# Ledger of designs, part 101: designed miniproteins, single chains, continued (2)

Each design is a single chain, and the fold is of that chain. pLDDT is the mean over its residues in the fold that is shown.

## One batch from the design tools (miniprotein)

Design m7505
Fold by ESMFold2-Fast:
Structure m7505 (fold): chain A 71 residues (1-71)
Amino acid sequence: LDPKNIEYLVSQGYSRETAERMLKAEELRLQGLSLEEIGEKLGVSPATVSRYLEKLLELSVKLLAEAVKKV
C-alpha cells in the first residue's frame, strides 16, 4: 500500500480506514480478483467495492481535468 496515496485520500475527506480499504480494493483488482472476492476479503459488499473503485477513478479524472485547465 502506497502511504502517499493514503495521505491524498485522507486529504480529500476520507478516513484513514476508508482510504486503506479503497486502495486495497484497487490493489486486489489489479491482482485479478473479482469484485465479489475483494468484498469478501475486505468485509464489504461487491457494490461497495465497485463504489470504492469508481471514487478512485473519479478523483484521478478530476485531477487530470484540473491540470489540463490550469495549462
Scores: mean pLDDT 76

Design m7506
Fold by ESMFold2-Fast:
Structure m7506 (fold): chain A 100 residues (1-100)
Amino acid sequence: MSEEEREALIEEIIALVKEAVRAIEAGDYETADKLIKRALELVVEGLMAAESDEELERFTRRLLGRLEELRKAEKNPEAKALIDSFIRYVELLAEERRAR
C-alpha cells in the first residue's frame, strides 16, 4: 500500500466513524451499527495490506492518532463511548495481526 493509498483509507475510516457519531446523536442506532461495521472492514483491509512491521505500525499509529483526536473533540458521552470501543477494537485487531 502506498502512502497516498494509506492516508485515503484512514480518511475513509474516519469519515465513517464521524457519520456513525452523527447517527448516534440523531438516535439512528441501526445506521451507526452499519457504518461502524463498514469502518471495521476497512481497518481489517488496511491491516491485511501491510507487508512489513513498519507499514503495519505506520497504519495503526496514524489511525489511532486520528481516532484519539476525534475522541478528545467529542462532547456526547454515548458517541465518545463508541469511539473508545472502536479504538480498543483497532488495537486488538492490530495485536492479532502482529501475532500472525
Scores: mean pLDDT 85

Design m7507
Fold by ESMFold2-Fast:
Structure m7507 (fold): chain A 95 residues (1-95)
Amino acid sequence: SKEKFEKMLEELKEELRELVEKPEISIEDVVELQVRIGVLLLYGVVNGVLTEEELKFLEEAEKLLDKLKEALLNKASQEEIDKIKEELKKLLEKY
């Protein structure tokens, strides 16, 4: 249902807000959210309840999470990690 999808999307947005406020982010934190995005995309497509704006948000969120995961795997600087967090914050403000 659309109502179930909207609830899952709202929960994901809240978890993304929590992620960007964490002083220390683990790879596991990022991977968990990537899995949730995958579930949301699959549910939205299968049930025909995914809008173009919601699809764009989920695709942009996935891209930023993948970038964050790669930064963590490569032991990037805190400044680089904080820049990706800021991009996620801006995405959450836009949608």
Scores: mean pLDDT 89

Design m7508
Fold by ESMFold2-Fast:
Structure m7508 (fold): chain A 98 residues (1-98)
Amino acid sequence: DEELEEKAKKAREMAERLKKDPNADLDEMIEEARKIGAVAGLINEHIALNSTEEQKEELKKIKTYEELLEFLKKEGILNEKLVELLKEAIRKIEELEK
């Protein structure tokens, strides 16, 4: 699906921009991700781009969303705005599965 590939590309580009300048317009980037439905993609790409190999191994051991959120916040991989964005994405996934 070309739309899914395009969303994945945009999510990656947004994560790369955040890594280069974490103070660049994060609110605008979050709103863009919401508009195109790439919120989960943005978070996943940001985690991958900002995690060490050791942190990636710890991420594989995490079995709950609560543990995931605590780990990402504690390790500084996600700032508070991105943690709230991840909580939003988790809620939407849970609502769709009900």
Scores: mean pLDDT 76

Design m7509
Fold by ESMFold2-Fast:
Structure m7509 (fold): chain A 68 residues (1-68)
Amino acid sequence: SKGDQLLEEFRRRLDELKASISDPEEFRARAKQLMIQTVNEGIEAGLSMDEIDALSRRMAEYIRGLLS
C-alpha cells in the first residue's frame, strides 16, 4: 500500500539521520520534520484519516525505538 511505502521510506531516512546526527536534540527536531513531511505526502496521495493515523502511530513508535 502507499502507507506501507511511505513508512518504509520514513524508516530508511530516519536511520540515515540517526547515523549522521550525534546530538539528540537535533535528531529529535529532524525526526519531527521528517514525520510532518511524510504525513503531508500521505495526505496529498489520498490516504484516509485511518491510514494517516496508523502511519503516524507507526512512525512515532519507530522514533521511540531509536531513542531507547
Scores: mean pLDDT 88

Design m7510
Fold by ESMFold2-Fast:
Structure m7510 (fold): chain A 82 residues (1-82)
Amino acid sequence: VTDEELDKERLVIAEELAKTTNEELAATLVNEYKVPQEDANAIVNAYTQVPELSKVRVRAFIAGLRKGKSVADALAYAKAHY
């Protein structure tokens, strides 16, 4: 996946997160992306309560999931690149 494609995906996710409640985001992660409930809650909490760097990592994680990466691969990607 190119950096340009990832940047476009990050912008789409940022727009969706601005319109979506934290509860709806957690439900989407569990139901559509098969993220464990505990991890989904931790990701949403990181987005709302931690520094901007952590918010970027959360967006990168979700972008990875949307590109078809596994939960483990998406987490590794977010940690390595953001």
Scores: mean pLDDT 64

Design m7511
Fold by ESMFold2-Fast:
Structure m7511 (fold): chain A 61 residues (1-61)
Amino acid sequence: SLLDRIRETLEQIAKAAKSLEELERMVDTVLRYLETKLSPEQVAEARRLADEILEEAKKKM
């Protein structure tokens, strides 16, 4: 599904990021791009996934 692809992309970004600051910047870039392609409802779902991944990454960094 579209949400599964978004989750995979965000998880790959989280693994590649060397700092929380870099991760937040990369996630923001992805969400900004998605806003140009997806419905507001789909963007809201993507933002929820991004928040989940950022919170998990904060615990490891």
Scores: mean pLDDT 80

Design m7512
Fold by ESMFold2-Fast:
Structure m7512 (fold): chain A 82 residues (1-82)
Amino acid sequence: MLSSDEIIDLIKRYLDRSILNPWNPGPYSLAVHLLKTNLDKLSKEQLQELSDYFEGLAEQHPDHPLANSFRRLSEELRKLAG
C-alpha cells in the first residue's frame, strides 16, 4: 500500500517523464490515473503542492503538447484544495 507522499512522488516522476517524451502517452496517463484514483487520500496541502507542480511544468514548457492539460489539472486541483 502506497502512502500519500509516495503517490505524490510517483505522480511527479511520471509527469517529468511525460515532458522528456511527449509522443509517449503512458507516463502522463499513469500520472493522471494515480491522481484521480487517490484524490480521497490526499490532503489539501498535498493537492496544492500538485497544483503548483502542474502549473510549474506548464510555465517551464509552454509549447509542450500537454501544457494546456497541465494548466487545467492545476486549476482543478487548486479548486479541490479550497
Scores: mean pLDDT 84

Design m7513
Fold by ESMFold2-Fast:
Structure m7513 (fold): chain A 61 residues (1-61)
Amino acid sequence: MDVVVIRLPLEDASKFKEGDIVDTTSLTNYQVVNGEELLPRMVIEAIFYNSKYAYLVLRKP
């Protein structure tokens, strides 16, 4: 897959929006859910939510 998907607590994800550039080295309490390699700088392509977590779909800058 060309994207990395990470799972974050809802409170930690609330500061992000689609199109943001994320410094992934500053992230805490995340999990990579699709087995892809997380890069130090990535762009948020999409954000999805469930009752517990936000899922950030990240692409290369």
Scores: mean pLDDT 80

Design m7514
Fold by ESMFold2-Fast:
Structure m7514 (fold): chain A 71 residues (1-71)
Amino acid sequence: ASTLINKAKTALVQKNYEEALNFVEEALNIPNLSDSDKLEIKRILNAVEIGALLDNKPELAEKAKKLKAKL
């Protein structure tokens, strides 16, 4: 999970929200995620949601909300 979370953070810094969401989705498929991993994923999804809305990409913000609901 740590590697996928770090890749998602890198994509987020580059404003590549779609790639960040892809890495988060892969991480969410890992069974028995730790509470700390879930918290990091939630932080990434919150940042993607806000960033995507600021960049006028509401569809990516909506995908972030849906992935957050899986936590």
Scores: mean pLDDT 83

Design m7515
Fold by ESMFold2-Fast:
Parts: sequence; C-alpha cells; structure tokens
Structure m7515 (fold): chain A 69 residues (1-69)
Amino acid sequence: LSPEIEKDIDDAMKQISDSVARLAERRHGSLEATADHLREQARRSTDPQVSQSLQRSADRLRREAERRR
C-alpha cells in the first residue's frame, strides 16, 4: 500500500476505535467494566470460537483503557 492510503486507513481505524470506546463508556460507565462484562460472557460460552472472539474484544477494550490513562 502507498503511504498515503496507509495513513488514511490508520486514521479511519482510530476514529472507529474512539467511537466504540465512547459508546462502551456511556453504556457501562467505563471501558474496564465493559471488558469485564465481555470476559464473563466468554467464560459462560460453550462455543470456543465465540469465547475466543469475546476475549479478543475484551483485550482490545483494556488496551484502549490503558492508552487513555
């Protein structure tokens, strides 16, 4: 990819991540609380693919919380 296109993609991804983080904070009061909720759902899931996907989402939210500290 050209550097120009790569920058545009990075900027779009950051904007999406910020929007998701804001929605999570509004609904659950914090990114950490949302991550804990997703990890609990992963623990209850009997489907390995669903459990793995939920854990991945929880890890992503924790990284966003750490980034904002």
Scores: mean pLDDT 69

Design m7516
Fold by ESMFold2-Fast:
Structure m7516 (fold): chain A 82 residues (1-82)
Amino acid sequence: EIEATVVRVEKLPDGTSLVGLQFDDGSPSPFKVGDKVEIKSLSTGRISFGDVESVSPSGLRVKTRAHFTVGEKVSVKLIKKG
């Protein structure tokens, strides 16, 4: 489980969003493209799910149907390896 900040939200025509997450502690990503993740909002406690679309050393991009706001603090957990 890694804490991250929502740094970008791009809404797609199909009702999904691409959400950019930046890791708060600079830890290397344990995730890979195709993984399924749980995203928990630290402000609201809401749990959402998404698919990892891309990975960088400091963050990831996730495709999800859930709604997020830039600046929102989240916790990311691996559910299933892709």
Scores: mean pLDDT 78

Design m7517
Fold by ESMFold2-Fast:
Structure m7517 (fold): chain A 68 residues (1-68)
Amino acid sequence: GIEELAREVLDRIREEFPEEYAQIVELIKQGLASEALQMIGELARKLGIELDFAQAIAVLLLLHKELQ
């Protein structure tokens, strides 16, 4: 499902792009959701994964939950 895909993408970003992951975390903490979504989409594409709008939002929401 969408949550399983979001977890897979998030875990792979942490593993393969740890510096960019740290940048996404800081963007979310600053409330810069659009910039975070853009970076998530770019990194997913580098992983060979094309995220639709709902899938990209699911990744952002999953990460936001984990940071609370």
Scores: mean pLDDT 86

Design m7518
Fold by ESMFold2-Fast:
Structure m7518 (fold): chain A 72 residues (1-72)
Amino acid sequence: ARAEAIRAALEAAAAGDGDKAHEILAANPELQEETLAIAAEAQRAARRAIEEEGLSEEEALEVALAAARAAI
């Protein structure tokens, strides 16, 4: 349940559905801090992919989601 909830919230946020992400986290308030920390790590991975490897924003989003899944 934990990994599934965090994954669903991060995927909803990545798709631009902030209301869906908020709904999932509101059902699991204990996971809010952890989800934000994972999102910050994913954001750093995406930025590195763009700045150091020259990846597109679309490719960087895939890197961010992979980093988030690995951190869960």
Scores: mean pLDDT 75

Design m7519
Fold by ESMFold2-Fast:
Structure m7519 (fold): chain A 80 residues (1-80)
Amino acid sequence: SGMEETIERMRIIAELEDVVVEAYIKASTLPEEKRKEFMKELDKLLKETQEKMNAATSIDELRKIVEEFKKKVEEIIKKY
């Protein structure tokens, strides 16, 4: 049903938001110069991910996009 699909989408979005929170926590521990670089990379990734999510035609595609986002955020966190 449309309601069940909506709930699944909302849960996937909540998972993405949790990853963004973890990234912001990491950013808060960085000195100002590194924080600016970190936030620039995160903002670019968020924009690219949002564009992919807007183009997604299925829940499975949306899940794959969010999982890829999680991995890329982990790489950015490891870099700083």
Scores: mean pLDDT 89

Design m7520
Fold by ESMFold2-Fast:
Structure m7520 (fold): chain A 66 residues (1-66)
Amino acid sequence: SQQQLDKFVADLDAAKQALEKARDDFQQKYKETGDIRFYIIAQLLDISVSATDIVKQSAQQRAQQQ
């Protein structure tokens, strides 16, 4: 239903915001320390942010086709 889709999209948007904050925190730690491990963690989090956008787009497209 549209209500279930809207709830799912809202939950994905909240998850994306949390992932973006975590990514930015690890980018800042890399900037402060030069420790490559923080850079790698930030990149993994950035991939996760991109994944939430793909999932959201897929869910919205499927709802439009049904």
Scores: mean pLDDT 87

Design m7521
Fold by ESMFold2-Fast:
Structure m7521 (fold): chain A 103 residues (1-103)
Amino acid sequence: SKAIEELERLAKAAKEAVKLARKLKENPKDEEVREKLNKALQEIEESLRKAYEALDEEGQKELHRRVGQAQSEASKEKSEIEAIETFASLVAKAAEELKRKVE
């Protein structure tokens, strides 16, 4: 279904952001990884919008709740890069769990 496809795209974008954030933690001066991370974050925003559009009202409400939880958990992190990793990790998990529910 379209909802499954868009949730899969969201999960992939979020997982890529996690990988890039972890690489940036290992080498904070890697400008190429930083640029790729910024693009991955933009892809999360776009995929999130498309996932909302593809989900029914109950799915939209649950995704909104899970994204809010991810933002809340990320806000507790001591560094910006750790906040990004936490946010993206929780968004990836939310997308995968929601995909299983709509299958």
Scores: mean pLDDT 88

Design m7522
Fold by ESMFold2-Fast:
Structure m7522 (fold): chain A 90 residues (1-90)
Amino acid sequence: MREEVIEQLKRSLEEIDRKIAELKAKGPQYEEEVKKAESRRRDIKTSLELLEKGDIDAFVKLEEENLRKKGYPDEKIYLFTLSLKQMLEE
């Protein structure tokens, strides 16, 4: 549950770190892709820090904002975040 989500975020950090290293190795033409990947890494790290701190409300709020930015309808965001909060509070 909460620990499972934390482990998934840790795996995502490892994957993005490998991707950043690969892009940097390919050369300066991938500089913009590196910047985008580094931005993604910061987002994942923030989510991980919130869950490790036990700030479930802040984590759920961040996920809600991310879903809204992706264009999900409010009804789907509400149902998803309600389920997520219940799962993380167990």
Scores: mean pLDDT 78

Design m7523
Fold by ESMFold2-Fast:
Structure m7523 (fold): chain A 83 residues (1-83)
Amino acid sequence: VEEILKALEEAEELVRKLIEEGRIPEETGRAMLEALRRAKKEIEENPEKAASLAVGTALYILGLGLDSGKVEEARKIALTAVK
């Protein structure tokens, strides 16, 4: 649960940064942040759903073809969520 929570927090931070840099649409980023925050509130009840959302968010970011630094951040999030 703690590793999933950490992955969700890192995913939120990365999504927030990508919105700030204009790398993803604000509407898409806001929806992702809402989903991640909801998963954090429900993590004790649905840890598998929270892990899946963290991984899904990381995979979406990896698919954007961003610079290597952001790709590594997304990869770390996915790996943390699937431990």
Scores: mean pLDDT 75

Design m7524
Fold by ESMFold2-Fast:
Structure m7524 (fold): chain A 87 residues (1-87)
Amino acid sequence: KEKEELKKKMIEYLKKAGVPEEKIKEIEELADEIINTEDEEEISKKWKEIAEILNELYEEKNTPEILKAMIEAGKLAELKAKELGKK
């Protein structure tokens, strides 16, 4: 449930930042892939994709809510990696 809560917080921050729904959906799908994977390499790969998207959005919009979303996404990736028995 903790991973779903982090995903929810990320989405809430993206909505507050005024990110288009289509883009939020894209990021949400990447977060779902992190939640559902059994492969630590997939966590790293999908987290990098989320971070790249959020960095581009931050450069364009320059709002603190995007940084907050990035923090929640990072926590999600860390929690999932720890759950898989952290290498």
Scores: mean pLDDT 82

Design m7525
Fold by ESMFold2-Fast:
Structure m7525 (fold): chain A 97 residues (1-97)
Amino acid sequence: SVTVSYTPVEEVTTSSGHTVLQQSMVVTDSDGRVRTATTLASLGADGRWVLYTTVSTNFPVSFLTPLLVAELPGDASEEELAAAMRALNERALALAA
């Protein structure tokens, strides 16, 4: 069986010292292999949200993990941000199959 879980959107401090919003999607397959897509959202200097998504695995991969980028208006609601972050995580994991 495949297990899928989502984290809530949370504020985190990056290794660069910036505060961003983070959401992760974790997929575990029947062989115990885990793929995690993580989307970070930050406000740019232009007042717009920039979202970027990375994928990590608990197993070696023969390809580069996808990096996806999207942008939203600065007045995007929390619900719109959460939906966009989820959609990017789902897309990134589909590309990392």
Scores: mean pLDDT 81

Design m7526
Fold by ESMFold2-Fast:
Structure m7526 (fold): chain A 71 residues (1-71)
Amino acid sequence: EYAEKIEYYQELIEKGTGREKAEAYFNLGQAYMAQGNYLEAADSFGQALVVDPEYRREEVLEGFREADSRI
């Protein structure tokens, strides 16, 4: 269920810092994409880039661009 995944990643964001937080934002963005929540997905991918711009840079940036293109 998408709601359970979103809740899980939000909890990781609250508790984590740096790389862990960026990982949680990236996963949250993917979960929002799966729901069709493109605005929330774009924001989540954007936050991953802000928290750790080197974490999966190409994948995070691709996710952001895909989400943004669907808004």
Scores: mean pLDDT 80

Design m7527
Fold by ESMFold2-Fast:
Structure m7527 (fold): chain A 92 residues (1-92)
Amino acid sequence: APLSEREREALAVGMMEAYMAYELGLHHGKKLSEEDKERYEEIKKLLKEEFPELYKEAEEIVKEALEKFKDDLKKAQQYAAEKLAPRREALQ
């Protein structure tokens, strides 16, 4: 059975969270395992193809987090989580 609109939106928000976590980690010099590289590429592809507007939003959040907190991964991650919180709460 196809996912409901709400289930599809929840999946999209979850993929945005994962994408942003990978991007912020990579910009702070974290190495990905082969398993994480595969997940990252799959998430990026699916977001671009199925949720292009949400992909753009995630890219902008990552850009803002890196501009505000260049040398502080934890603060960059907190900023990204705070920017995405309204979308997560709307799914309740």
Scores: mean pLDDT 82

Design m7528
Fold by ESMFold2-Fast:
Structure m7528 (fold): chain A 96 residues (1-96)
Amino acid sequence: MVEELKEAFEKLKEAVEKGASDEVIIKELEKIEELLKTIPLEEFKKIPKEFKDELKELLKKIAEEDKNEEVRKKAQEALVELEIKEGIELIIKAVE
């Protein structure tokens, strides 16, 4: 799962940088959202902070700046899932 999330992030980065079609960008955003929803918390904890920060910044940039409303919406949905996982991780760390 972590490797799949990294691959999807790299593909999203490349798609945005190369100006790929909105359909391609949406597909990678949907894959990232699904992976963030399904990744077990134990696997999510193993993801480096720098990767989480880079993913968050890219998703924020797409959600705020993309010309296509559907692309912005999909980026926001993926960002919410990332923030939920980070919130759960923080809560568990606080009660341990």
Scores: mean pLDDT 82

Design m7529
Fold by ESMFold2-Fast:
Structure m7529 (fold): chain A 115 residues (1-115)
Amino acid sequence: LAEAIAELLVRLAEVNPELFRELARRLAERMARLGHDELAALARRAAEDLSPEAVREFARAVAEAVATSEDVRAAFREALAETLTLAVERGDEETVALLQELFAQLSRLEAARAA
């Protein structure tokens, strides 16, 4: 589940760098508000640099955090929802499919923890 989220985030950066930057920026803001300063810094770096290294580091950190932290999962879900709305408005069917798969993986993770 966490590994799938990391792989999908890397793929989003490859398919649509602009919407990946938007997602990472929105997540950085939410993480900073929650006091997850290191995760916020990684998200901001990924949004600013968009280098394969920064993207992979951010994806790994987010996947780990959403697996272990309810507040991070909620913030990630909100950032994904906002980014999905932008993808739909732009008619980017491939990015919409990737974001829907990210939601599906997140929902499976939440369901596994609720049971």
Scores: mean pLDDT 84

Design m7530
Fold by ESMFold2-Fast:
Structure m7530 (fold): chain A 96 residues (1-96)
Amino acid sequence: EKEEELRRAAEEEERRIEERILDFLAETAGVPRDASAEERAAAFAALSEEDKARFRELLLEEHLEAVERLMELLDEEERERVRAELERQLAALAAR
């Protein structure tokens, strides 16, 4: 049951991030939200390095917010277990 709720929340967050990407391209490159994937790719390729950096920063912020919202669906014990496991995996990678 929690797995289904988490899956639905993740899908909703993915949709929200996609909408934010479309908004960014519309505001920065004038690409309409209903533009084709090819038109969006061309617009992204035509962005300045400064706008591409802003896009990367936007994606990072949106993903961090999505992770934080998904973590809210976990109880305190589950959140601590996820953090402990992530810290262990990062420590193992650093030790290699």
Scores: mean pLDDT 72

Design m7531
Fold by ESMFold2-Fast:
Structure m7531 (fold): chain A 58 residues (1-58)
Amino acid sequence: AEHVAQEALDAAEQAVKDEKTKESGLEAIGRGVLASFQRMGKTEAGRKVVAAVAELAK
């Protein structure tokens, strides 16, 4: 749970740096975290992170 959330958060920070995606910033955060969460899918901790980031990406 904690480990999953940490990894998703790290991915979001990388997206914000505009290093690979070059998206709207907030949108890049949402996509990065969503990709990590999809990989783990079962973790409720990841769901909370994805929900918050997805709202920002909107």
Scores: mean pLDDT 61

Design m7532
Fold by ESMFold2-Fast:
Structure m7532 (fold): chain A 72 residues (1-72)
Amino acid sequence: EEEERRAAAERLLSILREQVETGYVTDDQAAEGGEAARRMSPEDVARTNEEVGPLGADRHAALGAQKRAEAA
């Protein structure tokens, strides 16, 4: 599972970097990022968010929350 957790961390980082560059995350990327974060430890998630920076983390969280609200 260590390899799967590492792969999840790298995928989450990739998604966060892309959304920082584009200012947007697709539904698939938001779902994939959420699943990756769930497979990671809180420490790994924090480290990944720190790598991208506060802007990336805030936008990812905001887009996920917005999508959830619209789906309701």
Scores: mean pLDDT 62

Design m7533
Fold by ESMFold2-Fast:
Structure m7533 (fold): chain A 83 residues (1-83)
Amino acid sequence: KKIEDLARSLVRTARRLRELKEQNKELFDKHPEAKRLLDAGIEAARKGAVNAYKEILKKKYPNLSDEEIEKLAQERVDAEIAA
């Protein structure tokens, strides 16, 4: 439950940071260093969400390999951020 809430919060954080980037495109285009920091923040939130989903998926599907769990977690996080 707590890990599921963390995963959803990190997805929402990545989505909100992407919205901030799009809403302030002119500002970030003028300040490439700020854009790089924002992109790093988006990627950090995405990776955090993937790690949280990996823990959820390992508990739900204990017979799946680490590679299969990683792929499923990445696909789910990317789909939820895009939604």
Scores: mean pLDDT 84

Design m7534
Fold by ESMFold2-Fast:
Structure m7534 (fold): chain A 90 residues (1-90)
Amino acid sequence: AKEREELIERLLENLKEIQKAFKTKDYEGAMKKIIENSPKELAEEISKLDPKSEEDIQRVGNGISVALAALLQGKPVEEAIKKGVKAINN
């Protein structure tokens, strides 16, 4: 329960950072904060992307949204993170 709730909160904060980046155009700053606030496996995948790319920020948003949806559907934390990582690469 606590592990899932904590991850959901972190993913929601990361989505807010993405929304802020589109308003401020500070994609590099947002990517840094998202990486710092992400679970290790997801952070490693995000770190492979271009922090100045609006397209890659959209990919990060898609990955976070997929992971969040899996958590809300009751999937295990590990499975949700793996689904998010795969979604970034699509």
Scores: mean pLDDT 82

Design m7535
Fold by ESMFold2-Fast:
Structure m7535 (fold): chain A 79 residues (1-79)
Amino acid sequence: SLAEQYDKIGKIVAKKKRELSVKEIAEELNQSVGTTRRTLRRLEKLGAVESRKVGRTTLYKPTDPSEEGKKALAEDVKK
């Protein structure tokens, strides 16, 4: 679920204590870079993560989701 992915990403970033690239998040989640990038793009659209470009790398960190994003994540957790 998207909420599970958000929770996992938040824990990974907290453990690493820095912003992470798509590749680093993919490696920690044991997923493809393509799947991870799609998930991060969805979370960014919900305001749950933010991205910034540093050279050739895009870095991500969790943030507070928008009100609509909070609702979407809550519904996703219910199964």
Scores: mean pLDDT 76

Design m7536
Fold by ESMFold2-Fast:
Structure m7536 (fold): chain A 108 residues (1-108)
Amino acid sequence: MRETEETRRRAVERLLEIAERAEELSKKYEEEGNKEKAEFYKGSANIYRRIAEMVEKLTSPEAIERVTDLVEESAKALEEGNFSRSASLLTGASILAVGEVLEAEGKV
């Protein structure tokens, strides 16, 4: 329990850091007049925050690590301009997080 709490806390902090960075990039692209890129980064930031909220409910350290790794890979792809890869990884992370929350809630 104690080690899982620490793993979860660090993962949530990392996911929120990634979300804040995506939100900053969204604002930058809005200022540059690139509305499509701004919307993509803003959407990504919102999904990263939602995944962080789901990770707070996870009880499996392995699930927490897998979700966090997928989000970090998504953020890296986004910074490299690979929007398609970023979206695919983010979709995978979101679905995995939802599945793990449903399993955790069913274990009462």
Scores: mean pLDDT 84

Design m7537
Fold by ESMFold2-Fast:
Structure m7537 (fold): chain A 64 residues (1-64)
Amino acid sequence: SSEKQQILQEMKRLVGEAADNDFPGEVLQRLVDLLRESQTASPEEARKLLKEMRKIVQEARARQ
């Protein structure tokens, strides 16, 4: 669905942002795992995974 495509695009952007800002490898791996899960998830579950990804990114940024 278009909603799921938008969610996946946002998640890919967050993974790119984390890589560009040299986030720890463990954090980057967690983001990649969430993106992988979202590819086969329903739009509702993908939205929840995106929310979790945003939380991880926010916490990692606060530690830098």
Scores: mean pLDDT 85

Design m7538
Fold by ESMFold2-Fast:
Structure m7538 (fold): chain A 76 residues (1-76)
Amino acid sequence: SAKERLIKAVEELAKLLEEYFTSRAKSEEEAEEIREKSRKLRDEAVAELEKAEWSDEKLEEIAEKVEAQVEKMKAA
């Protein structure tokens, strides 16, 4: 479904962002803080998306934008 596609894209983006910032953390404490904040924000974002009553067209449009950002990060 369009919603499942968007949730998958958001989870992939969140994982890449966590890996990116964690790899650049200057301390173990900063890395742990990044992981904790990342997990909380990801869980909250997914929960909100699951509640969203957007049209399939809108969900697909947003998914395409998120997927494009994921590919851009993978290419960097």
Scores: mean pLDDT 81

Design m7539
Fold by ESMFold2-Fast:
Structure m7539 (fold): chain A 69 residues (1-69)
Amino acid sequence: PLSPLESQYRQSRQNGDQKTYQKIVDQVRDQSRKRADGISKVLKMDDSQKQKFGDMLYNVEIDVMDKLK
């Protein structure tokens, strides 16, 4: 089953609602960076490792939402 966020993402893509799409993308990016920051503090990662980890989390989340057909 799709989460409300995944459902809104899919619907915004299908309807060409660029504003809703951008809002969801920004939300996913912000949440991924917050998760990476929390985890990096526990694991004592440097800033470069934290940024790469945050980018990985963001890419995985977007990729999953894009592949839900």
Scores: mean pLDDT 76

